# Designed miniproteins, single chains, continued (2): the designs that were tried, part 70

Each design is a single chain, and the fold is of that chain. pLDDT is the mean over its residues in the fold that is shown.

## One batch from the design tools (miniprotein)

Design m6566
Fold by ESMFold2-Fast:
Structure m6566 (fold): chain A 57 residues (1-57)
Amino acid sequence: SSKIKELQKKKDELNKQLVEKQRAGDSVGAEELAGKILKVEEEIKKLQKELEEKKKK
C-alpha cells in the first residue's frame, strides 16, 4: 500500500509537469511525460489488482 501511495504521488508530480509543458508549448516534453504517466498508471493498476486479490482471500 505504501508503494501505491508513492506511485500516486509520482503520478501527481508528473501531471503537474505535463500541464507546465503544455502551457509552455513544449509538445515533445508533454508527450514524454504522458508516456511516463501511463507507465506509472499501469504499475499502480497491477499493484491494486494484487491487493484486491489478497483482500478477497
Scores: mean pLDDT 81

Design m6568
Fold by ESMFold2-Fast:
Structure m6568 (fold): chain A 97 residues (1-97)
Amino acid sequence: SKLEKEIENTLKFARDELKLSDEQVARLEEILKRYYELVKAGKRDEAYDFLIEEGTRLAEELRKDNSPEAKAGALLAETFVAFAEMQKAIDEIEKKR
């Protein structure tokens, strides 16, 4: 699926471009895989809530590391949180149409 390919591309970017550690990439993979499973199951609201909660936790954890790689990883996680919040807002707008 398109979403599965986007997740794979994101993990490759985090590993190859952001040079995140194996442990950081594995944590991101676990979060994105669970998000994908929830979306595939039709549980979109639960998927966004999960991505907001776990993405925020990952960003906070990465922000404790002063490396440029960890700071870039935190911004990536924060971007996923913002995306999920935006999608929740779009879903509420669509309910009013």
Scores: mean pLDDT 84

Design m6569
Fold by ESMFold2-Fast:
Structure m6569 (fold): chain A 70 residues (1-70)
Amino acid sequence: MLDGLLRTNAMLSVQTGLGQEYIDSLKQVLSLNPNDTSSYRGLAYLYEALGDEEKAKEYLQKAKEVEEKL
């Protein structure tokens, strides 16, 4: 499932020390396409893997809001 792949990629990126690079890439995608729900979910899983529960919840909420407007 897509969510499983996003979670796996987030965990692997953090474990390999590429977590910040992946975050920066997803933020760049969102700067060009602010309606990319997958990027918001990816950011949420990355922040969850980093232990930032507040940002993880914020990005999950943003993903939901974008889906509701499409």
Scores: mean pLDDT 76

Design m6570
Fold by ESMFold2-Fast:
Structure m6570 (fold): chain A 107 residues (1-107)
Amino acid sequence: MEAAKEARERLLAQVDGLPDPETREAFRKMVELLSEEALREIGEGRPEFSPQAKEDLIRALKEYGVPYLERRLRDAGLEPVTPIEVSVELDEEGRAIFVFRGEWREV
């Protein structure tokens, strides 16, 4: 419980430091959707997340991260050709990374 609480508070503090109110709100909502299990694993700095933590992270990213990213891309003069897909993958060092995939074109 303590590690999850500390991870959540640390992430929310980082979110509060972001310059754009819309970015802050999107990331705040994503953090709030994370389970205590996912937050604990983030706080512990594990190189690989459990299946449950990965599912919770993908859910939060799909619900708040993807709509926010699509809106920012549209504001930048880009439109999506395909829906944005989210996955959790391992980098060359075995660290969990979030990957967004989609096609965009200039308006």
Scores: mean pLDDT 70

Design m6571
Fold by ESMFold2-Fast:
Structure m6571 (fold): chain A 56 residues (1-56)
Amino acid sequence: MSDEEKLKKILEAQKEVVREGLLAGKSPSSEEARKKVAERAGISEEEYRRLGKKYG
């Protein structure tokens, strides 16, 4: 999977995590949100951090 494809999956996962939080009336912590996004996107937390450093 290319970096571009991973970024798209991360953005989709972020939208879903935010949507779930809004529906539940809860805001996840930054650590919890990061883990949920990485898990949903099917990537490691290390890969998430690498992409954030390179493309943030």
Scores: mean pLDDT 73

Design m6572
Fold by ESMFold2-Fast:
Structure m6572 (fold): chain A 58 residues (1-58)
Amino acid sequence: SAAVDAFLAAVRAGDLEAVGAYLHLMQTDEALRDAVVAALSADPELAARARELAAKVK
């Protein structure tokens, strides 16, 4: 869950490069994707921020 914690920290920091890198990893890492989804489901504000940052990532 170090990767989950790192992703959530990147979202809080607004680190677009880190968010983009983790979003790319989540396309192939189902366990990471599911863990991130569960964490964001517990924090609607962070989920909204993650969605904003994902929209800015290419």
Scores: mean pLDDT 83

Design m6573
Fold by ESMFold2-Fast:
Structure m6573 (fold): chain A 65 residues (1-65)
Amino acid sequence: SMEEERKELAEKAERIAESAKRLGDEETYQKAVELLEKIKEGKLSIEEAEKELRELQDRMVRNIV
């Protein structure tokens, strides 16, 4: 269901935020928190949320490497 998918996406955003915080990546952390809030408020479609999460994850990996 869309409700279950939204909860899963919110959990992914939280995990990215936690990882970014541990790495000291304040920019990625802030973006992850903003994305989490948008997901929780229903401001993004499931497809848009998945795209934003993927871009944020890729950005975080690039900042490490």
Scores: mean pLDDT 81

Design m6574
Fold by ESMFold2-Fast:
Structure m6574 (fold): chain A 63 residues (1-63)
Amino acid sequence: MKEAREKALEHLREGRKAFQQGNYELAATYYEEAARHFKEAGDERTAKVLFELAESLRKLAAE
């Protein structure tokens, strides 16, 4: 549980960096990984929000 949350936060930081660099596809990938780890940590609400954000970023990257 603690390891899952730590990995979630690390992927969230990497996703933020990718987003700031304009790499929305990479940001979406990191946010999806963060969401999986939050779900493993029992934070299903945060996981759902991050999955929805990742889907939006993938659509933005496809434009």
Scores: mean pLDDT 83

Design m6575
Fold by ESMFold2-Fast:
Structure m6575 (fold): chain A 51 residues (1-51)
Amino acid sequence: SEIEEQARRLSREFGLPLENARRAVQSVADNGFPFSVLESLLRHAQAEKAS
């Protein structure tokens, strides 16, 4: 449930395919990182790509 909620939010905010967002959120949870780390990584990746 939390995985789905976080995946949906990240998919919406970053324009990711929902399946990719789910896998990323699950991976972060499996490795014991907070979901905010994934948000930071996605923001950084988009900023780097846009530059």
Scores: mean pLDDT 77

Design m6576
Fold by ESMFold2-Fast:
Structure m6576 (fold): chain A 87 residues (1-87)
Amino acid sequence: MEHAELALEHAELALEAMKKGDIAAAIGHLLAAIGHLLDAERDPNTSEKELEAARLAVEAALYALRGDFEKAEELLKKARELLEEAK
């Protein structure tokens, strides 16, 4: 199951893009993270922890686009911890 991990990867890339001032790249990565969250929600093999991790990843990307990097990093850490617990 790849969807939650891909959502987290794109959310991390959105934060990195925002730190570099690349808003267009950050928006692209946010949209990709949302797409992977929707795929996770549609996949009956997605665990509740994986789904929550994907939701936190999208929320983190949204905070990054708002300039709240501290909150984005906190949410990304929680999402990664949930994905590690789901393995």
Scores: mean pLDDT 87

Design m6578
Fold by ESMFold2-Fast:
Structure m6578 (fold): chain A 81 residues (1-81)
Amino acid sequence: SKAKEVLEEGAARLREMAEKAKSPEAKAALEEAAAQLEEAAKRAEEIAKELGLSDEELAELARKAVEGTLKLLEEYAKKLE
């Protein structure tokens, strides 16, 4: 599943950011976000069916959501210092 791959890749990137996080709070937030993406990846096929989307359409939405989330979390990590 392309959607599953996108979500798993996003989770892996969040875990990498967590390893580099300066504060325990930032690390915890990034690890929690990664766990949420991992859970969504497990349910990607179910989510696609519920939304009436193809795997490719869900992958595109997931890619946009992951990119947006990574930008938001990077800004939050910088602010938390």
Scores: mean pLDDT 79

Design m6579
Fold by ESMFold2-Fast:
Structure m6579 (fold): chain A 53 residues (1-53)
Amino acid sequence: KKEELVERLNSPDPAEQVRAFKELMKLPKEERQEILDSVKRLTADAKEQLKSL
């Protein structure tokens, strides 16, 4: 679910963030962008890398 992915990306646990990133890569780019825009705790570098995939 979109909300669950946002929470996992905001997790302080790096392992959970990595798992959420892998799930984001399976989504269409439009959905991925919406989820990344909702995640305010990601660094600019991480957001740019994920959007470029």
Scores: mean pLDDT 68

Design m6580
Fold by ESMFold2-Fast:
Structure m6580 (fold): chain A 52 residues (1-52)
Amino acid sequence: MVEIVRETIVTDSEEMARLAAGAIKGIKGEVVELRIEREGDKFVVSSVIEIR
């Protein structure tokens, strides 16, 4: 079985969004999806990770 972890981080700093994305890539697992989207004055980092 694979575990699927979905994570969403909301920040008002582009630098913090990039740091969060970098940290997610360091997680022990396969990053299936990683997105940074701008919503108004906020940045949303969304991820889907498969843990094996």
Scores: mean pLDDT 74

Design m6581
Fold by ESMFold2-Fast:
Structure m6581 (fold): chain A 83 residues (1-83)
Amino acid sequence: GEIKEKLEKAIELAKEALELAKEALKRAKTKQEILRAIGLMLRAIGLIIDAEHMLKNGASLEQAEELLREAEELLEDARELLA
């Protein structure tokens, strides 16, 4: 259903953001760049955990939409970090 599709998409986007954050960490030259990359990795991991929990235990449509929005924003932040 729609809830499951949104949660699965949120996990996919968060996993993409995590890989971009790992790449940013490898390229990081300053303490600030390292901390930003680590922060983004932690955000991605947390979102994946939350989405997987919601897939197993159930969620409202509003919760699934909010998590998807957070995942889209996280991916945009990760792309910006590599720009």
Scores: mean pLDDT 90

Design m6582
Fold by ESMFold2-Fast:
Structure m6582 (fold): chain A 92 residues (1-92)
Amino acid sequence: MSPEELVEKFEKKVKAAKSPAELEEIIKELMEEFEKLSLEEQKEFYKKFTEVAHDLIEELAASDDPLSLEFMELIGRALQAIRDAVAEKEAA
């Protein structure tokens, strides 16, 4: 799966997610696929994922949904984990 396809799959699944537990499973699958990518593909993924994650967080922040804060926190943690993984690979 290309970095672009992986980001698009994540965005679609997040928008369809109805609970924090479902989102946690989506993020787990995303991280497993991300770890299989080369460093170059991980950097491309991180760039595209950052844009999509910020857009999703803005949509959630504008929502009156009680789950919005938990979804924002889970997406933010995933973004940080991806950033940290890329940074560690570049330092090695």
Scores: mean pLDDT 82

Design m6583
Fold by ESMFold2-Fast:
Structure m6583 (fold): chain A 68 residues (1-68)
Amino acid sequence: SDEAVEWVKEYAKSKGFEITDEAARALVEALGDDRALLEAALDLMIKSAQEKGRKVITLEDVKGLGPA
């Protein structure tokens, strides 16, 4: 849902990160509207981005978590 996509973007921003629209949509399509599962996946992607010195989460980061 568009609301879940916006929530994903807002969560990333609350941690000082941005997520691309395509990455946010791919994540919601893969995991559905389960906020706990989305939050856990986002936390892993944020940690990966931090280790690489990036402030943007991309579709590549979503794919790095494994298949949907």
Scores: mean pLDDT 80

Design m6584
Fold by ESMFold2-Fast:
Structure m6584 (fold): chain A 84 residues (1-84)
Amino acid sequence: RPRLTPEERRALAAKFHEVVVLGLKLMKEGKSIEEIEAAMRKAAAEAGIPEDATEALITAFRKYKENNLSYYEFLLEFARAMEA
């Protein structure tokens, strides 16, 4: 629920990028969707990303994967989910 400043959004974007890259790497290695999401949640928690933000990230990542969005569109969807 907390409103993020532009600076806070940029700082979080770097951490989210690494979590997304991990997810894509595991997908390429043939890991199950359940294993990929579990690994992404673990990495996000270790990076200090709050659970609410982590769930928004996972939801945006699924949309990114399913709708073939660009990484920029993924970040915009995640930012919108965090604003709500």
Scores: mean pLDDT 71

Design m6585
Fold by ESMFold2-Fast:
Structure m6585 (fold): chain A 63 residues (1-63)
Amino acid sequence: SSVVHRVALHELTRLREKYADDPEVVALVEEAIALVRAGASPEELSARGREIHALLAKKGITL
């Protein structure tokens, strides 16, 4: 895997563990992890990262 894929998987896994009790966050993060494992482009992963960030912001969580 590229460096981008390894970094994305690491960050997504940490988010899933940190917010494991939030099913909405877990669902979105699991979808993103599946995209990383399927070999999604850096552009696609960036878009999913923005969606996760927006969801966390809506829940009052600042990164």
Scores: mean pLDDT 79

Design m6586
Fold by ESMFold2-Fast:
Structure m6586 (fold): chain A 60 residues (1-60)
Amino acid sequence: SDETKLEGLRDGVKSAVDAGVITEEEGERLLALGEEAIRQGASDEEISELLILERQKLLE
């Protein structure tokens, strides 16, 4: 489950970088935050919200 969460997070961040929504450096920062959240036992909902909020901040 945790490995699946991490893979989903990585794929989501990569898609955002590829789409030009965030930079590679911002993507690395987001991955570090997401990994820490997973280590703290964050739920799928919390991880999804983290990605959504960051995407919304960086979208036009």
Scores: mean pLDDT 73

Design m6587
Fold by ESMFold2-Fast:
Structure m6587 (fold): chain A 74 residues (1-74)
Amino acid sequence: SMREELIREVEEAREAYLELAKRYSIPQERIDELERLFDRLIEAIRKNDEKARQEELERLEELLRAMREELLAR
């Protein structure tokens, strides 16, 4: 249940970020990368792989930071 709730929260965050990416005309290549990272994070949670979950979270945070910096530079 707690794991299912976490996965639901991650899926909701994914939808929100994808909507924002479309609104701000983020390149499709970046959107595809974002989707892949969310998929890998959800898979790590499903497998209860703590190390993989941490690594994928760090990658997601790095991508989101880079996207934010690119938007602010516009």
Scores: mean pLDDT 83

Design m6589
Fold by ESMFold2-Fast:
Structure m6589 (fold): chain A 68 residues (1-68)
Amino acid sequence: SSAEDLKKLYEEYSKDPRIKAELIGDDKLVLTSTLNVPELIGLALRIIGDYPDLEVKIEGNKIIVSAK
């Protein structure tokens, strides 16, 4: 389920000291990072590739992941 996938991403990226992961309810994950633009784009593409049923948006230094 999208909620389970978001929780897995939250647990994975909460371990990276460059990323602050925040779950908003069961439907949205916000990843705030110190990554540069190419690294941020690379991270977003990895998430899209691994979880094609999730919507991924880049907003400044943040990646917003939600159910489609």
Scores: mean pLDDT 83

Design m6590
Fold by ESMFold2-Fast:
Structure m6590 (fold): chain A 61 residues (1-61)
Amino acid sequence: MAEELRRLADIVAEAQRRAEASKPNIEKGLEIAKEAGNYDGTTVEQLLAMHAGGLVAARLA
């Protein structure tokens, strides 16, 4: 029980570290999208959260 929660916490922490490493690429992508006029108001924080969630899901699959 506690071990399962600890594993999930570790997976989340690792996913956050990996998402953090991709933050500059996400920021640059958003800048390009804004300049191209294809920007829908999505924030860097929202994209980071989605990316981290995707990494967690991939680790659990």
Scores: mean pLDDT 73

Design m6591
Fold by ESMFold2-Fast:
Structure m6591 (fold): chain A 86 residues (1-86)
Amino acid sequence: VEEAAERFAEAAAELAVKLYGEDREEALERAREFAEALVRRLAGDPEAARRVLELLTEAVEAALAGDEAAMEAALAEAHRLLAEAA
């Protein structure tokens, strides 16, 4: 889960810098806080937490590449898993 959380945080920070001109270090800190909150919410199922983080990372990477279809697909799957795990 730690690897998936860090990978998500790095990708999300890059997206925030690219789209909003945010400071990379501040964006990275905020993304890490989000990932930590998600892991805590899904503490009963670490595998679900890892899979959701991987899907969110896929969505962010697709957004960075300009692939809207891949981004939407990854977000839809992440949303489905979050709904099932809550």
Scores: mean pLDDT 76

Design m6592
Fold by ESMFold2-Fast:
Structure m6592 (fold): chain A 95 residues (1-95)
Amino acid sequence: SSAEEKALELAKEGSKAFFEGDYEKAIKYYEEALELAPDSRIAPLIYYNLGLAYYKLGDLEKAREYFEKALELAKKQGDEKLVEEAQKKLEELEK
C-alpha cells in the first residue's frame, strides 16, 4: 500500500538520522513509520531500532520495552536473526 511505502521511506530516514547520531530525530521517524504501518513486515525491525535509539539516549526502560516488542513480533514472523539480536540486546541490558 502507499502507506506501507511511506512507512518504508520514514524508516530509512530514521536509520539515516540514527547513523548521524540524531537519536531523537530517528525515534520521531520510526514512530511515524509505525503509525502508518503498525502491522507491516518491517515493524519488528523498527521496534528493534527504537530500542537501539532509546538505549543510546540512556533510556534503558524504553529500550527494554522496544527490544521485548521486537522479539515478540520477530518470533511471530520467523525472523530468527532478529530474534537472536533482540535477545542479545536484552541480555546486555542486564549487565
Scores: mean pLDDT 89

Design m6593
Fold by ESMFold2-Fast:
Structure m6593 (fold): chain A 61 residues (1-61)
Amino acid sequence: GALGDAVAAAGELYRADPSLGDAPVAELTRRVRERAAELGLDVSERDVELAAQMAHRLATA
């Protein structure tokens, strides 16, 4: 689903650049949005926001 696609994109970004764990959630949201657009994913802004929040929470755990 759309949220799952956004979460996968966020996870890939974290694997490629672990320093994103120290970045503000707004920066993660921007990066996930850009990546989703690059991949042609049919995701909403809310899906991008939720994926970035989930990824940020996991990185700071």
Scores: mean pLDDT 76

Design m6594
Fold by ESMFold2-Fast:
Structure m6594 (fold): chain A 65 residues (1-65)
Amino acid sequence: SERRERARELAERFSPEVQEVLREVGETLRRIGDGVDEGIKKAQELRKKGGSEEEARKALAEAAK
C-alpha cells in the first residue's frame, strides 16, 4: 500500500483531474490487488539492477493483467 499512498499524495499536489483519475485507477487496483503488488516488487528489483523505467512499467502491466 505504500506505493499507492505515495502516488496519491503526489497527485493531491497536482490538478484535481489527476486525483479523479487516481480514484478510477485505485478502483481497478483494488480488484487486481495482489498482482499489482507483485508487479511493483519486480519492477523495483529491475530498477535496482539498472533496468530501464520502461522495463519496470512492462513488469507492472504484465502483473496487472
Scores: mean pLDDT 64

Design m6595
Fold by ESMFold2-Fast:
Structure m6595 (fold): chain A 78 residues (1-78)
Amino acid sequence: DLLEELKKNKELALKALEDAKKMAEELAKAGKISEEEAKKIIEELEKAKEALEKGDYEAALEHIREASKLAEEAAEKS
């Protein structure tokens, strides 16, 4: 369960969110996704980070899922 993993490994989850944001920025710079698509992905990842910092693990998971969906949709276009 990803929700339980977030609770146990909060620091690892925060690092993963930062790494994912960097990946989105790099993909936009490489022209693999649009700058607009990257911004939407990054916004959801930032919301996930804010929720995680506040201890709202369910909200964090929902924003992670939305970011993942946006990334998958962007990848399908490329």
Scores: mean pLDDT 80

Design m6596
Fold by ESMFold2-Fast:
Structure m6596 (fold): chain A 70 residues (1-70)
Amino acid sequence: DKELIDKLVSLGISKSDAEQAIKNSTEADKKTIKALLDAYEEAKKAGDEEAAERLAELLKEMVKNILKNS
């Protein structure tokens, strides 16, 4: 899951928070994170800055919620 951690860090999430979130994620959580990251990359490729910002905020909120439930 190094790819997921590295991508979350690129969004401004600390490496320790990203590592802890992925470690404490269910398989459903990891699938959702991957889908949101894939959507974020597609939005960036399309130049859709509004969609990219919204997806980044959703990813940050999901990481925050996983850490709270850990």
Scores: mean pLDDT 83

Design m6597
Fold by ESMFold2-Fast:
Structure m6597 (fold): chain A 60 residues (1-60)
Amino acid sequence: MVTFTMTIPDVRRLIGAVLELIGELPEAEIKVEGNTITVTVPDDPELIEKAKEIFARHEE
């Protein structure tokens, strides 16, 4: 399994990111602690790439 972590200080943006992750990565485990989102995906290259794309979108 591969784990990705991102901190989003804005609650509205954080909620949007979580909803996008749930919709795009239903096989992933999504955990939210404060303003930090942790996503654990199976060792599937397609799921890993999708998680990276979502995180990159919210990082910028």
Scores: mean pLDDT 78

Design m6598
Fold by ESMFold2-Fast:
Structure m6598 (fold): chain A 74 residues (1-74)
Amino acid sequence: MKLKPLSVEEHEAILELARELAPEVARATGVSEEEAFQALVSAAYELHSQGEEITREKVLERAIEIAKERREAA
């Protein structure tokens, strides 16, 4: 696996995807849309750091896990 820095275009795509999916993650987990957005951005960066492809499905699945963990820690 090749680890590369995120390009500006990839970063913008992550932010757009996170904005689109934030309401879905918020409804699934009970966190706010702001917290859901942060979980989605965190999930995308985590996947990139692991050399995984940043796909809608993987980002959504991981963001739900992160949001649930943050909700339980509060």
Scores: mean pLDDT 78

Design m6599
Fold by ESMFold2-Fast:
Order: structure tokens, then C-alpha cells, then sequence
Structure m6599 (fold): chain A 90 residues (1-90)
């Protein structure tokens, strides 16, 4: 059902927020001071993407719209995480 799809998406969004918090904590421990501002911008982009996905899921009128939103979010967050990990190597 649409309600079940939205409930599942809400759980996935909460996990995504927790994952970004973990990535932020890792960056504070491991990152060079020179790259922290760039990492902070990437993390802010990730949080904005989660907020946009939450709004889109709330507005969704079909299971397909929920699934498409969450698929797009997953791709965005994976790309942002990749950028953070590359910066952590510096």
C-alpha cells in the first residue's frame, strides 16, 4: 500500500540521517583541517537531499513516486559519501 511504502521510506530516511551523522563524526576524527569546510558543505548537501526526499515522499500519491524518490536519494547519498571518503584520504 502507499501508506506502507511511505512508512518504509520514513525508516530509510531516519537511517540515512544516522549514516550522515556517523560520517560527520568520522570526518571530525580523521579529516585534515584544510578539508573540513569542504566536507561540511557535502554533508549539508546530503542533509538537504534527505529533507527534499522527505517532502517528496509526503507529497507522493503512488508507490512508484515513493520508490523513485528513494532510489534517487540513495544514488545522491552514495555519490556524496564517495566525495567525503576521497577527501579523508588527503
Amino acid sequence: SLAAAKAQAAEQLAIAEQDLDGLEALARKQASPDVLPEIDKILAQGRAAIDAARAAVAAATSVQQVEDTMRTLTGTLLELARKVYELLKK
Scores: mean pLDDT 90

Design m6600
Fold by ESMFold2-Fast:
Structure m6600 (fold): chain A 68 residues (1-68)
Amino acid sequence: KAREYARRAIEAARAGDLEGAIRYASEAIRAALEAGDLETVRLLARAAEAAAAGDLEGAIRYLEEAIR
């Protein structure tokens, strides 16, 4: 489920829907935590840090890595 939400976050971001991207990224983090998938949580946290720094390209790269 975390990968599904991360994919939706990427799609929303690419479509210019920042509100949707943030919502789906938050759901992805929640799903990864519930699943005990700490590696995915770590990648999603890096995506959030990149986004907070204004690095949207970096954020998308980490989201893409999280869905591998």
Scores: mean pLDDT 77

Design m6601
Fold by ESMFold2-Fast:
Structure m6601 (fold): chain A 85 residues (1-85)
Amino acid sequence: EIDKKVEEIQKLFLELKKILGLSEEEALELYNEILAKVFEEIDKELEKKGIDSSMSEEEREKVQLEMAEKLIEELKKLIKKAKEK
C-alpha cells in the first residue's frame, strides 16, 4: 500500500516539474524541500503517538501512509497554484 502512495507522489511531482518547467536539478531541490517538510510532520506524529523502534511494522506503516497522504495533498495544492499562473 505504501508503495502505491510513493508511486502517486512521484507521478504528482513529475507533473509539477513539467508544469513549472523545472530542470532536473531544480526539480530535485524542490522535491528535497517538500520531503523535509513531510519528514518534520512524520517526526511530530511519531512523537505524539509514542512510536519508536519498539513499535510494530504495521503501526509504522499506518503513520507513513498518513504522512504520504499529506504529501499528496501538498503536491496537488502546488500543482493547482502552478496551473493558475
Scores: mean pLDDT 72

Design m6602
Fold by ESMFold2-Fast:
Structure m6602 (fold): chain A 74 residues (1-74)
Amino acid sequence: MTPEQKMQEIYDEIEKLYREIRKNAPEKKKEADKLMQEVHDLLAQAQKNPEKLEEYTKKMEEILKKLKELKKKS
C-alpha cells in the first residue's frame, strides 16, 4: 500500500465516522466539525508537502482515534 492510499483509507474511515456522529449524536456535531476542519487542513498541507505525507497520515490517525472516542461517549 502506498502512503497516499493509506491516507485515503484513513480519510474514508474519518468521513464515515463523521457522518455517523452527525446523524446519531447531533449534540457532538460542534466537536466533530472541529476535528473535520483539522483533517481538511492536514490534507491541504500534504498536497503542498508530499515528503511529509507519513507525518500528516499519523496526525490523521490521531484525529480518527478522537472521533472514535467522541462516538463512544453518550
Scores: mean pLDDT 80

Design m6603
Fold by ESMFold2-Fast:
Structure m6603 (fold): chain A 90 residues (1-90)
Amino acid sequence: VDPERFDLDVEIGLLEIQAAIGKKTAERILKKDPNNEYAKKAMELIDRALELLSEAQKALDAGDYPTARRLIEEARKLLDEANKYLEKAE
């Protein structure tokens, strides 16, 4: 297997797990406080990150490693921002 493909596939999987955890945290906060704007913002960022990860997987499957890497880095930045909003929401 191509090592670059393997590494990128692992990164996508790890970020998907991070997104799932963040989404569950935001859902918990919104269940207690439906008007929490920080948790709402985190959910928007997580949903956008998941969209980018889906696009990254398609790029990876097409052999477009530069596009996959760029999308993974964009998703990572969105998830990092979402985590900061979740910290403020708690």
Scores: mean pLDDT 88

